# Ledger of designs, part 97: designed miniproteins, single chains

Each design is a single chain, and the fold is of that chain. pLDDT is the mean over its residues in the fold that is shown.

## One batch from the design tools (miniprotein)

Design m3381
Fold by ESMFold2-Fast:
Structure m3381 (fold): chain A 56 residues (1-56)
Amino acid sequence: SLTNNDVLAYLKKPENKELREKLGLTDDQLENGLLIQPGESPSEFYSRISQGKKEI
């Protein structure tokens, strides 16, 4: 399984800018680690972000 640090490092890469924009993630969220909530797994995080996109 991916760690929070692995997910943050992956999403910070320049080649993943389009992925970050698609997920609605800001540079501020990446820098402050507000990406994954305490107790949330990477799969739960991706599910939450995907559901948010469907509601908007």
Scores: mean pLDDT 61

Design m3382
Fold by ESMFold2-Fast:
Structure m3382 (fold): chain A 68 residues (1-68)
Amino acid sequence: SLTEAYSALWDELAAIDAEVRAEGRRNGWSREEVRARVLARATALIDRAVAEGRLSAALGQSIRDLLA
């Protein structure tokens, strides 16, 4: 369902955030660097989900707007 797909995507986005923050702590990255890397990986995930038909283009754009 749309709700299940949305929930799964937010879990994947949370995993990206956690991984990038852990890498940032190991590498001494700034908050801005961590944010930029999270946004890049999140955008790639959303674009892939749209390409795979897991999300509509409109819903993908709405999620991108929420992250910006």
Scores: mean pLDDT 81

Design m3383
Fold by ESMFold2-Fast:
Structure m3383 (fold): chain A 92 residues (1-92)
Amino acid sequence: ALEREVLLSLAEMLLSIAKHSEDPVFAAELVREVARLLERLGFTEEARRLEELAEEAIETGSRELAERALEEAERAVERARKALEPEIKALN
C-alpha cells in the first residue's frame, strides 16, 4: 500500500539526516522517530528496542550510544523494507 512505502521512505530520510548530524542527541531523537514509524508498520519488537537505545543515548548524550542506535535503526529499516517489498510490488 502507498502508506507503507511513504512510512519506509520517511524512515530512510530521517536516518540519512541522522547520519549527517554532528549532534548525537539530535541523531538519537531521529532514531526514536524512526522507531515510531517501524511500530506503525507492525515491527513492534524492533521499535521498542530502538526506543530504549535511543532514549539512553538522549539521556546520556553519548555519541557511542547514538551511533549504535543509528546502526541498529538502519538494519531494522532495511529488514522492514525487504519484508514489505513483495507486498508493495504486488499492489503496484
Scores: mean pLDDT 83

Design m3384
Fold by ESMFold2-Fast:
Structure m3384 (fold): chain A 64 residues (1-64)
Amino acid sequence: GEAEALGRVGAEGAAGANKWAQERYGPDAGGTVVPLTPERALVQATRGDEVVDEEVPASTLLAR
């Protein structure tokens, strides 16, 4: 169901969100995933003193 799909994006997307943030903002950056739909997720990236929120396709965080 949708709840299971959202849970999977959250659980499996966590490492992908970190990698996404580090690739964009450098090795000291961190990323947290917030599932929005099975197809869409929000990455909350920390870059030094800044928090940057960007909506990405969930597949971007799940493709490893």
Scores: mean pLDDT 76

Design m3385
Fold by ESMFold2-Fast:
Structure m3385 (fold): chain A 61 residues (1-61)
Amino acid sequence: MEDELLTELVERIKKAAETIPDKRKAAVIYTAGSLRVIGHILDGDLEAAREAAEEFVELAK
């Protein structure tokens, strides 16, 4: 379950980052967002992991 959620949230951030023309900004959002999501999942805080993914997807806009 947690591995599926991790894959889903990381893929969501990746797709959002791919829409950014600035490759440096895209790399920062993808990297920072993925690390934040991983951290929350390791802490067992699945709701915080979802919120972190949403925040980084919004930053990509």
Scores: mean pLDDT 81

Design m3386
Fold by ESMFold2-Fast:
Parts: C-alpha cells; sequence; structure tokens
Structure m3386 (fold): chain A 58 residues (1-58)
C-alpha cells in the first residue's frame, strides 16, 4: 500500500521523467511551475495527473 502522499509523489516523479524525455529545458521549467501551482491550489492527484498529461500532449 502507498499513502496518498507517496502515491502523489510517485505520479509526479513519473510525469517528470516523461517530461524530461519529451520537453525542451524551457518547457520543462514551465511544466515544473505548473505542478507547483496545482499542488499549491490543492488539486487532487487525479486532477494534477490529468492536467499535466494534457500539458505533455500540447
Amino acid sequence: HMSEEARRARVIGELGREAREKLTPEQYEAFQKRIVKLVNEGKSTEELEEEMRRFLEE
């Protein structure tokens, strides 16, 4: 079992790895800033994952 915090960290880590492979350094900085914003806004793990996957597809 993973705690919600551990699950969230895992999802962010997996998204970050994919972002490093797909994005330029400048886009990766924007990606990281978006994650921080969503976390600070109290978005759920599911909402954060959905938003960041859409970011990677653009």
Scores: mean pLDDT 78

Design m3387
Fold by ESMFold2-Fast:
Structure m3387 (fold): chain A 85 residues (1-85)
Amino acid sequence: MKVILKLKAKDLYTGEEGEVEIEVLKQDGNIAYGKVLRGLLPEGSEVEIYVQNGKKIEEVKPGDKVFIYDLKTQRFYEGEVLEVK
């Protein structure tokens, strides 16, 4: 099942806040891997997603908190899940 996450994200380096949509591609262990569709992070960036409460990405619900690492820009973001599609 293709999962799309809509998140409220904050750049931990700049403090910039915004929404982001990420398509989840796979999970390996406690790390989910995704691709940015639109928003605060650059479109097409590959990201690692870390769910702060240890849930698998398939179990994530609105209000769950994550860390996002952008592999292209090497930046860290904190995120809160707004929607799961």
Scores: mean pLDDT 85

Design m3388
Fold by ESMFold2-Fast:
Structure m3388 (fold): chain A 94 residues (1-94)
Amino acid sequence: SMPSVEELTERMIAGADTLLAEMLAAGTPRERAVAAVGQLLLRELQDLADSGKLSPEELRKLAEAMVAWFRARFPDDPAVAAFAARLEALVAEV
């Protein structure tokens, strides 16, 4: 079945939150600082999703920005690149 905008947003946030939590727990000091900023961004996105204020177009733009951010920030990390590809695939379903 086609997932809702809310379901897609929750999946994207959950996946990104897991990655960022792992970086906070075991990353370098720089990676931990970047992950902390990323978690603040994800909290704002979650709040917007929970409020019902996100349109499908706004969700797509935010998701594309997140994918671009992960790819640009971690170009040499294959695990982050794979995660960014998963987010990109989820964006394509919206």
Scores: mean pLDDT 65

Design m3389
Fold by ESMFold2-Fast:
Structure m3389 (fold): chain A 75 residues (1-75)
Amino acid sequence: SALAQSLQALRDSALRHLRELGASDAELAAWGKLPPVELARRLREAAERRYKEDPSLVTFAVGASILSIGLEWVA
């Protein structure tokens, strides 16, 4: 279904974003099995931590927040 395809695309985007934020392959494998709302929470936590360390990454943190809202909306 179109909704299932949209959810899968959002999950794949979130996992790529988490990898860029420094998630290990083991973490990505574990988090890839999480429900969308839990995956959204992990993405927000990782983005917030990264932004706290380097405020110049505000655009990246905003992108992560948009992805997390999308995951919660489609779920």
Scores: mean pLDDT 74

Design m3390
Fold by ESMFold2-Fast:
Structure m3390 (fold): chain A 70 residues (1-70)
Amino acid sequence: KLSQAELAKLLGVSVSNLSTIKRALYKAGLLKDENEFDPNLGGTLAELASQGKLSEILPQELVEKLFPDL
């Protein structure tokens, strides 16, 4: 199991921003539970970003925080 802090580090965001990301994914139907850890969460976020869909789910500032090199 990964902690909230470990997930936030993997994504390059704060724990508060990670909570926002999880909630947004849950509301979009991409997570069954907003508190459930998806072991492929990073991959899911990267796929959404590559498809340009992440900006429709998350604020642009947060998308840029997740993928500053994109």
Scores: mean pLDDT 69

Design m3391
Fold by ESMFold2-Fast:
Structure m3391 (fold): chain A 80 residues (1-80)
Amino acid sequence: SMFLDSTRLFLRANPDIPADRQQALLAAAQQIDAYVQQNNLPRDQLYQIIAAWNQLLNAVRNDGLSVAQIQARLQQILNL
């Protein structure tokens, strides 16, 4: 639940993020948590996923990414 928990903290700090994007980020975080839990990932790959996830969170806050853009970024992260 590392990604889900960190995303919940991020969303509490950024309440101006629209509800549809909040839901998309929480759903995406759950998918990454499940992927990481199901696959015994090398440390380097896990760190790349963490960095990419934090970049996505910042892009949603700063650049106003759409739900479709969040979903596209999630697929890129899962293919790291």
Scores: mean pLDDT 89

Design m3392
Fold by ESMFold2-Fast:
Structure m3392 (fold): chain A 85 residues (1-85)
Amino acid sequence: SARREELLKRRSELVSQTKLTPEQVQQAARNVADAILMIADGEPLSAIFERMVAGEIELASTFEDKAKSEEIIALLEEILRLRRE
């Protein structure tokens, strides 16, 4: 939907303004590896999607800019909600 595209665009803008620390890069890599293992285990796409978004929320919670962190988390939670429509 147009609303999902708007939310994804805003998320991308906020993420592009954030420099990840080496520790945050490692966390992002672990989140991707977990999703690959779920694919290998035959998990449904909905569960894989929810795991990936949960990983992004966890990563965003580590950001020093708390206003940016809170906005990214709110956008990701809304994307999850719209996925279920």
Scores: mean pLDDT 81

Design m3393
Fold by ESMFold2-Fast:
Structure m3393 (fold): chain A 75 residues (1-75)
Amino acid sequence: GSSLVAERLARARALFAQGQAALAQGDYETALKHYQEALAILQELVDLRVAPPDTPALIAQLEAGIAAAQAGLAA
């Protein structure tokens, strides 16, 4: 139902924000975990064909965040 999709989308957005905050603090491991969990939620919604039309843009932002966190860990 729309309630479950809205709740999962809200969780993914909250995890993205938490990942961004962790990345800004140099906590690359925490940022990576939050970004990966957010991405997993969005991929599930895409697979179920219930994702909003703007979901690919959010996935691209998460993939960029994951790349930034991985680069920080490799430094």
Scores: mean pLDDT 87

Design m3394
Fold by ESMFold2-Fast:
Parts: C-alpha cells; structure tokens; sequence
Structure m3394 (fold): chain A 78 residues (1-78)
C-alpha cells in the first residue's frame, strides 16, 4: 500500500539520519582527541623546560582520565 511505503521510507530516512549523527559524533571525538593530544605534548614540553615534568605528567593523566570518562558516557548513550 502507498501508506506502508510512506512509513517504510520514513523509517529508512530516520535510520540514515541516525547513522549520519553517529558518524559526525565519531569525527568530532577524533578531532577532540587530536586537539587534546597536541595540548598534552605542549604541556609536557613546558613541564620539562620548567623542571616540573612529574607535575605535568600528573595533570596529563587527570585530563586523559576525565576525557575517557566523558567518551564512555557518550558511547553508552549511542
């Protein structure tokens, strides 16, 4: 029936939009990881220059742990 076809087409479009949302979120996460990694490298270099490498490493661990927790919360909702 024409109504059944319209329902099936709508369901397919919703599924396509969901997949596009998941792909966009994945790309955003990848971009965020790249940005964080670059900032971590800079933080470690500054820590080394100032003789505070251990303090910088501890800060890096806290930042990574917080980010990983946030990613897990997002992943659990997908």
Amino acid sequence: SSLQKAIDDLKKKIEEMRKQFEENLKKWIETAKSYIDKRIENLLKEGEKQGKLEEAENTVKKIRDAFDKSLKEIEEKL
Scores: mean pLDDT 82

Design m3395
Fold by ESMFold2-Fast:
Structure m3395 (fold): chain A 103 residues (1-103)
Amino acid sequence: MEELKKEGMEAFLAGKLEEAIKKFKEAAKKAKDPLEKAEALMNVANAYRAAGDLEGAIKALEEAKALLREHLPTSPDPQKTQEMIDAVDEAIARLRAELEAAR
């Protein structure tokens, strides 16, 4: 997953947002660890936001949040998992406000 994450980030920095989204989605699909999958989905959301697709970004974050909440009771690191949930909740709220303000 580290390789796909790096490829996605390189594409993102180069302004190749469609390629970045594709690489991060592939990373999420191939991730075996719930935390790695959630992180990849958060990267998908960041790439969607940069591309101006706020609805796509919110959907990816909602998927990441659902996965993290499901994992939390069995997490070997509950603090890290909760911090990721809190970060995702804040990002969703911010994006929803941004989307509503754009109407």
Scores: mean pLDDT 84

Design m3396
Fold by ESMFold2-Fast:
Structure m3396 (fold): chain A 63 residues (1-63)
Amino acid sequence: SAAEKEEKETENARITGKTAAIYGERYGLDVTVNAGRQLAAFSSEAAAKAVREIEAEAKKRMA
């Protein structure tokens, strides 16, 4: 059903957001947590791209 499909989409978005939040916790960056909320609103491909950009930024700030 449409509700079941929406539930799965929401779960996938939550996982993506949690991944970004974990990066933020690991690198100590609040921006990663905020980006996680934004990623949850994007398509999976856009979310993956944004995660890579945030990860690169986090690594630069840590290195």
Scores: mean pLDDT 58

Design m3397
Fold by ESMFold2-Fast:
Structure m3397 (fold): chain A 68 residues (1-68)
Amino acid sequence: SEEERRLLEQLAESVREHRERLEREAKELEKKYQEGKEEYKPELEQVKRDAQIAEEAYQTLLERAREL
């Protein structure tokens, strides 16, 4: 339905914004890692993983909206 499509698109937008926040965090952590602070590598890898999960969720929601 159009209502279900709208809800999925709104949820997708929220997930996209969350992904963008995670990508900004990853960029800051990458700067610290490149400065020789090896202790930031695990956090950087985790945030990059979380950003990838958010991107996959975003794409899934958009695909579901398209199928409606």
Scores: mean pLDDT 83

Design m3398
Fold by ESMFold2-Fast:
Structure m3398 (fold): chain A 82 residues (1-82)
Amino acid sequence: VPQLSADVSSVEDLTPEERKEAKEIATKIVVGLIKQAPKEKVEELLKKTKEILEEAAAKYPELREELEEVKKAAEKVAEEKL
């Protein structure tokens, strides 16, 4: 499948529906990775995921709410697994 671009110059061009779908996809990917990772890797993955999401939120404050929801989902699943 085509690589989803992480380099979006303007996230303001995304429709509300596209933002919602992107959030759903990102949440599903992150949660899936944490759920399937060995316990010893969960902490590293969570830390890296939080760093990436915070960096993205700093670059694209328009997405802060969506990125915070993805971060909360990742933290919740990691907490449940650990």
Scores: mean pLDDT 73

Design m3399
Fold by ESMFold2-Fast:
Structure m3399 (fold): chain A 61 residues (1-61)
Amino acid sequence: GAHEAERALTRLVAQGRLTLSNEQGRALAAMLAEGIPSPRELAEATGLSLGAASLVVREAR
């Protein structure tokens, strides 16, 4: 759910595996609250690389 997704994002950032701007962080949180999108949809909405988007989707599932 959204709570697990937010925890995954916080953990990835804390571990240095993901670097997010404030804008990217807000966009990611909003999208993950509505459901787990595809890596492509996440990358297009947030401006993340496809690799970073794939990492987020994998950890949020």
Scores: mean pLDDT 75

Design m3400
Fold by ESMFold2-Fast:
Structure m3400 (fold): chain A 79 residues (1-79)
Amino acid sequence: KVEEEIEKVVEELTEEYGEKLYNAGGAPSLEEAKEIAKDVVLEIRKKALTTPGGKELEKKLIKEAKERIEKIKEEYKKA
């Protein structure tokens, strides 16, 4: 199921980049950092991060999310 694979990617990236964002000072708490990461993966938030390290993580998260989601969609097209 494409939807399950995409949700799994969103969850994995939210966990991974939420912790990285928190450690980079991108949010005052780990929970808030995970919410920011999730919003970035879902393209809800723009300019969510204020530190240079946080902005770089945001850019990597967006790229990683698009690449993984696109790969899943293409794999389902290949049959």
Scores: mean pLDDT 66

Design m3401
Fold by ESMFold2-Fast:
Structure m3401 (fold): chain A 81 residues (1-81)
Amino acid sequence: SRAELRAEIDARLAELAGASPEEQIEAVIAYAEELIRQGLTELAEEVLKRFHALFADRLSPEQLAEFQKRARELAKKIEEA
């Protein structure tokens, strides 16, 4: 279900809580890129949405802007696929 998928993503993202903001952003973007490479584009979009929901308040404005920029670049790649 959508709720079960969200819980699984949230659990995996919770493992990033001990990492630096830069490491969190790099790890989530790498995770989304791997999912896109596997053809799991809807799951990649959900991962990016859940990261924003859970971590946006922990990021500086500059870090949040960097994450949003990289997420938009991935969204363009999904649209071109």
Scores: mean pLDDT 81

Design m3402
Fold by ESMFold2-Fast:
Structure m3402 (fold): chain A 92 residues (1-92)
Amino acid sequence: SLSEEEIKKAEKEGKEQLMKESNISEEEADKLLEAVKKGDAETYIELVLKILEEKFNLSEEEKKKLREIMEKVIAGEEPPEISEELLEKIES
């Protein structure tokens, strides 16, 4: 188990790493974390899709596919197959 100080340090480091790796603002990272804490899957999905659209210039079809994948993952269902090209685009 982690101490309170270790938890706070991990949250701070995780937030800073998320901001750096995802190229998102502190405000966006806070909104994502708040949606997770509240279990607000719809707000979480919309925030992630907005970030990905701005970063990777996603098409309407790519956004729809990612929405379906995220909804299934959050529901604990197996996501549909993602194309290698789309996966490379969002992970690069």
Scores: mean pLDDT 71

Design m3403
Fold by ESMFold2-Fast:
Structure m3403 (fold): chain A 68 residues (1-68)
Amino acid sequence: MSLLEKVKERVAEVLAKTPKDASPEEKKKAIGEAIQEVLDEAKNLSSEEVDEVFSFALELNKEFQALM
C-alpha cells in the first residue's frame, strides 16, 4: 500500500468518525493530525511520496474552501 493510500484511508476514517455538524475548522484539524500521524509513522519518505501527500492535502483544503 502506498503512503498516499494510507493517508487517504486514515483521513476517510477520521471524517467518518467526525460529527456531520462539526465545524470546518475542527474537520481541518482532524485531517491535518491524521496526515501528520501517517507521515510520522513512515520515518523514511521519498520526495515523490511526500509530493503526492502534499498535493492531496492541498486538494482537500481547496474542497473545504469551495464548500464554505
Scores: mean pLDDT 73

Design m3404
Fold by ESMFold2-Fast:
Structure m3404 (fold): chain A 85 residues (1-85)
Amino acid sequence: DLSPEQQAQARALLREALLLAVAAALARGWELADLPTVRELLEEVEGSPELQKLVEELKKLKDEEIDELIAERERELQAQLEALR
């Protein structure tokens, strides 16, 4: 089972995936639910110049291109999670 250090790494990777998903949703103009987790992620995206730049770059892409980018990043993050010992 996962050590505390591996659990911390897994949480960091999951948070990266969630932030990317929120950034993509914002780029598409989607209305996000007012859930505590979503609200916290929205605040983090709004407070980060790097994540705001990502949202603007994603806005330049077609929906299908955003879907491909998200799918590739999620596959990378899943592989990293599965590689945790």
Scores: mean pLDDT 71

Design m3405
Fold by ESMFold2-Fast:
Structure m3405 (fold): chain A 93 residues (1-93)
Amino acid sequence: MSEEEANKLGAEAVRLSNSPNPEDRLRAGELALELAKSSSETAQGGAVYVASVLLNSPDERAREAAIEALKEASKSKNEEAAKGGKALLKGAA
């Protein structure tokens, strides 16, 4: 995705991650996974941030989506995203 698309998707995922609606929080997790799979460093950083918020969600499915996004980020060639993803996964275990 482009940097502009990464910024827009990241902003939407952040907004949804703060929603009181469980389905919005699950959607934020799905977007975080999409961002984590991107080759954009901006997108990968956004994915780690959104996933860190969702790990504190009361919704099991949102937390599961966050864990999947962090697993993808941990495979990143971007050292900071990979390091962040691995650290958060260790804390979530």
Scores: mean pLDDT 80

Design m3406
Fold by ESMFold2-Fast:
Structure m3406 (fold): chain A 82 residues (1-82)
Amino acid sequence: MKKVLVVIGEKGAEVARKLLPEFDLVIASGEAGRKVAEEARKLGIPSRVFDSGGEALREALRLADEGHEVYLVVNGKVIKLK
């Protein structure tokens, strides 16, 4: 089981970066997502960047359904999926 941080959109990079050390994987889309994915790589945390928020959200839901802990940051809002 992995603890996954999903960052989508243009806002929330600062909030997501504060959460980052607790996570095993980053899923990212948009400007804020790309910034957090770059920081994750510097910390040795694997990251996946998607071209659309919809693709990133579908991957997040798939990981949550597989029993991973998934936290979603969308435009500055933090949501736990499961």
Scores: mean pLDDT 83

Design m3407
Fold by ESMFold2-Fast:
Structure m3407 (fold): chain A 82 residues (1-82)
Amino acid sequence: MVLSPEEAFKAILEHGKGKVEFEYDGIKFTVEIEKLSEDTFKVTITSSTGLKIEEEVNKEELKRILEIIGLLGNGKLNYTPL
């Protein structure tokens, strides 16, 4: 589904796990987010170029990441519950 950053953030808080897909400069990115606790999230970023990054972030950092992705992805995110 196509969500705003705020809607995607709320969905992840509610469901505990989700995937966001976006494209920037011809490169496709997949961001998998897993809620580990109320304030801790595991974020895995993969690209069509073979990049893989895994980070542990807090709630405020997750919100900021989704806002940045929204800016890169023309203000909208392709969200899939996992």
Scores: mean pLDDT 81

Design m3408
Fold by ESMFold2-Fast:
Structure m3408 (fold): chain A 120 residues (1-120)
Amino acid sequence: EMGEFSNLSEEEKQELLARILGIEDIKAVYAAKEYVAEVLGVPVEEISENELLEYLRELQEKAEEEKDIEAQKILAEIYLRALEASGLVTEEEVEELKKLIEEDPYEAYKKLATLLRNAG
């Protein structure tokens, strides 16, 4: 919430990424980067861990503080793809959560963030 990611140690960056995405699984990290790459229109190999962390921080600030609906949708989709890649949600749950993202982006974001936090 305060400061730039450039001011964090590598350990603090990794801890923050793990807390945001529940990341102990390389597949979850890759799925998150892949979706961010789609949103930004760049190759996935151009998304570094630092760039992913900075982008996620900006999305979280917009989603939570500004109540930005598009930021909530993007962040919720990132979280959903991370959970799916880690095998933490079923195909049925994925379809239900995709509908929730369209119908109530903020509620979807909150639920998905909680699922990642409890799983990671």
Scores: mean pLDDT 73

Design m3409
Fold by ESMFold2-Fast:
Structure m3409 (fold): chain A 91 residues (1-91)
Amino acid sequence: MVEEELERLGELIRRGELSEEERRLVEAIREILEIIERYRAGKLSRAEFERELGPEVARLIERLLADPEGVSEEEERELAERLLELARRRA
């Protein structure tokens, strides 16, 4: 559900309702999304992608990009939680 999370993030940004702390979190999320997009575009190696996001997050995103229907609800939840944790550490 990375696509839906991207959609929701875009909506929050468009509404302009973010606090200063939330804007920093959103910026960290944007950095993560840029890393994902560069990997998807073939501009990052898998090893670089894994170094940036960690092996578990990288694996889950790769699975989601390859087969969005095949990712379980539990895997989607785990991915969302790990992405938010990464964003908080980067913020």
Scores: mean pLDDT 73

Design m3410
Fold by ESMFold2-Fast:
Structure m3410 (fold): chain A 85 residues (1-85)
Amino acid sequence: MEEIERLAKEAEPLWQEARRRAEEAGKLEEVDEILAKAQKEAAELAAKGDLKGALKAMLEGALEVARLAGHEELARLLEEMLELL
């Protein structure tokens, strides 16, 4: 769990950069759609007590956003976090 927290801190500045790139590419609507779907799935899993599944759903959504933005470094970190679940 500590290692996931460390990777999340490393991903934070890269997440800001990925959002900026997606905005510049005119893809904010696609980003919002991906995140809304991920948040809904994560909320449903968390309500059932599946906290790992909820985290996985959010990370998968974030990974789709990173790939949409072309941010390879963020995508790599998110893939590492998913492997730790």
Scores: mean pLDDT 83

Design m3411
Fold by ESMFold2-Fast:
Structure m3411 (fold): chain A 73 residues (1-73)
Amino acid sequence: SAAAQRMREEIELGAYETFVAIVKWMLDQGKISKEEAIELIDKAYEEVAPHLSPEQQAELAARTEELKAEIER
């Protein structure tokens, strides 16, 4: 159903957001390098993206690139 698909997409996006928050926290604490943080974020996108609609995949790809650029600064 459309409702079940929306729930799945929300779970996947929630997992991505939680993972990104942990990566940012680890970077802030000096537990990982910027390079390691970027690699982890790329892997999070690769894991989540196949479970999303094409439109949400494109939006998440753009957000992921913005986040990586922010970390590299």
Scores: mean pLDDT 87

Design m3412
Fold by ESMFold2-Fast:
Structure m3412 (fold): chain A 99 residues (1-99)
Amino acid sequence: SNRQRAIDHLNQARDHVNRAIRFVQQGDSDSAIQSLDDAIDHLQQARDYAPDSSPYITAAISQVRGARRFVQQGDYDSAIEYLNRARYSINIAIDRVRQ
């Protein structure tokens, strides 16, 4: 179903965000950026399958893009803050899709 596809993509996006947090904590900017790009791709796919959750998914995309820019600038504290916000937005999107 579109609901299951949206949930699968949101779970994968969350996993990539978690990987990015670990890479940021290790100072591995290149791996963090790759994980963030993968997260954005999955969030965009989830948005296509879950229009009712689109505001939360759109918020998560914006937050991940912000984190990516902070990683590029070496501002890891701001990157982690934005990734924590992205995780919150993804969790809300999952809850909304499950309804």
Scores: mean pLDDT 92

Design m3413
Fold by ESMFold2-Fast:
Structure m3413 (fold): chain A 61 residues (1-61)
Amino acid sequence: GVELARRGAAAAQAGDYRAGAELAAKSAEMFGDTKTKEGARAAETPAQAAASAGEARLSAL
């Protein structure tokens, strides 16, 4: 969940958008399993940012 989302965001900011997208996907999958509001607030924004950055970068390839 949250930790994977943070790592995904950090990877995307470092320019590793592929790793960022993968970590965001793993975070979302773990999040779907736990489905807690507390985790949603912490994980969702970093995971979405990482996924969006990764998708945009992959689309540019």
Scores: mean pLDDT 61

Design m3414
Fold by ESMFold2-Fast:
Structure m3414 (fold): chain A 65 residues (1-65)
Amino acid sequence: SMREQVIREVTVQILGAEGGAKRVELKGDTVYVYMEIEDEEQREGAEELKRALESMGLKAELYEV
């Protein structure tokens, strides 16, 4: 769907520069992002992604793996 495509693009744009997401899932209006957080840069990227998704009207659940 267009929504899934936009979510993937936003995720790559934010986390691809500062840390990669291992998996991203959309279930209803909730985005589940599985990522490794090893340092402050990756943590900042995760927080930026959460804010970006929330600004789109989505709920974001971030999981450390």
Scores: mean pLDDT 75

Design m3415
Fold by ESMFold2-Fast:
Structure m3415 (fold): chain A 107 residues (1-107)
Amino acid sequence: SEAEKEAFLKFLEKKLDELVEFLAEKAPELKELFEAEKKALVEAFRLVAKHKSPEELRKVAIEGLRQFGKNVAELLKSKGMDEVAKEFEEKVEEIIREVERKGRELE
């Protein structure tokens, strides 16, 4: 239902906020970049939710989170923050597992 899609989008936004808060604490100099990446991802999810099936929204959300995780981890590693990158990637994978479980309720 539309209400279920909205609930799922709010869940995704909350999880992205948690990731950005972690990143802003560990690398405050990159906070604006992390917030911009989060905004772009959320806007993409909202567009998909408006025009696509719940199954497609779930797939796009998982792929978007993986790509966000990879891009940010690569950036952190380029700054010598390998341990922060590892911890961040672990948090992203945990969130992807939660999103996969939650997204199945929409199928």
Scores: mean pLDDT 83

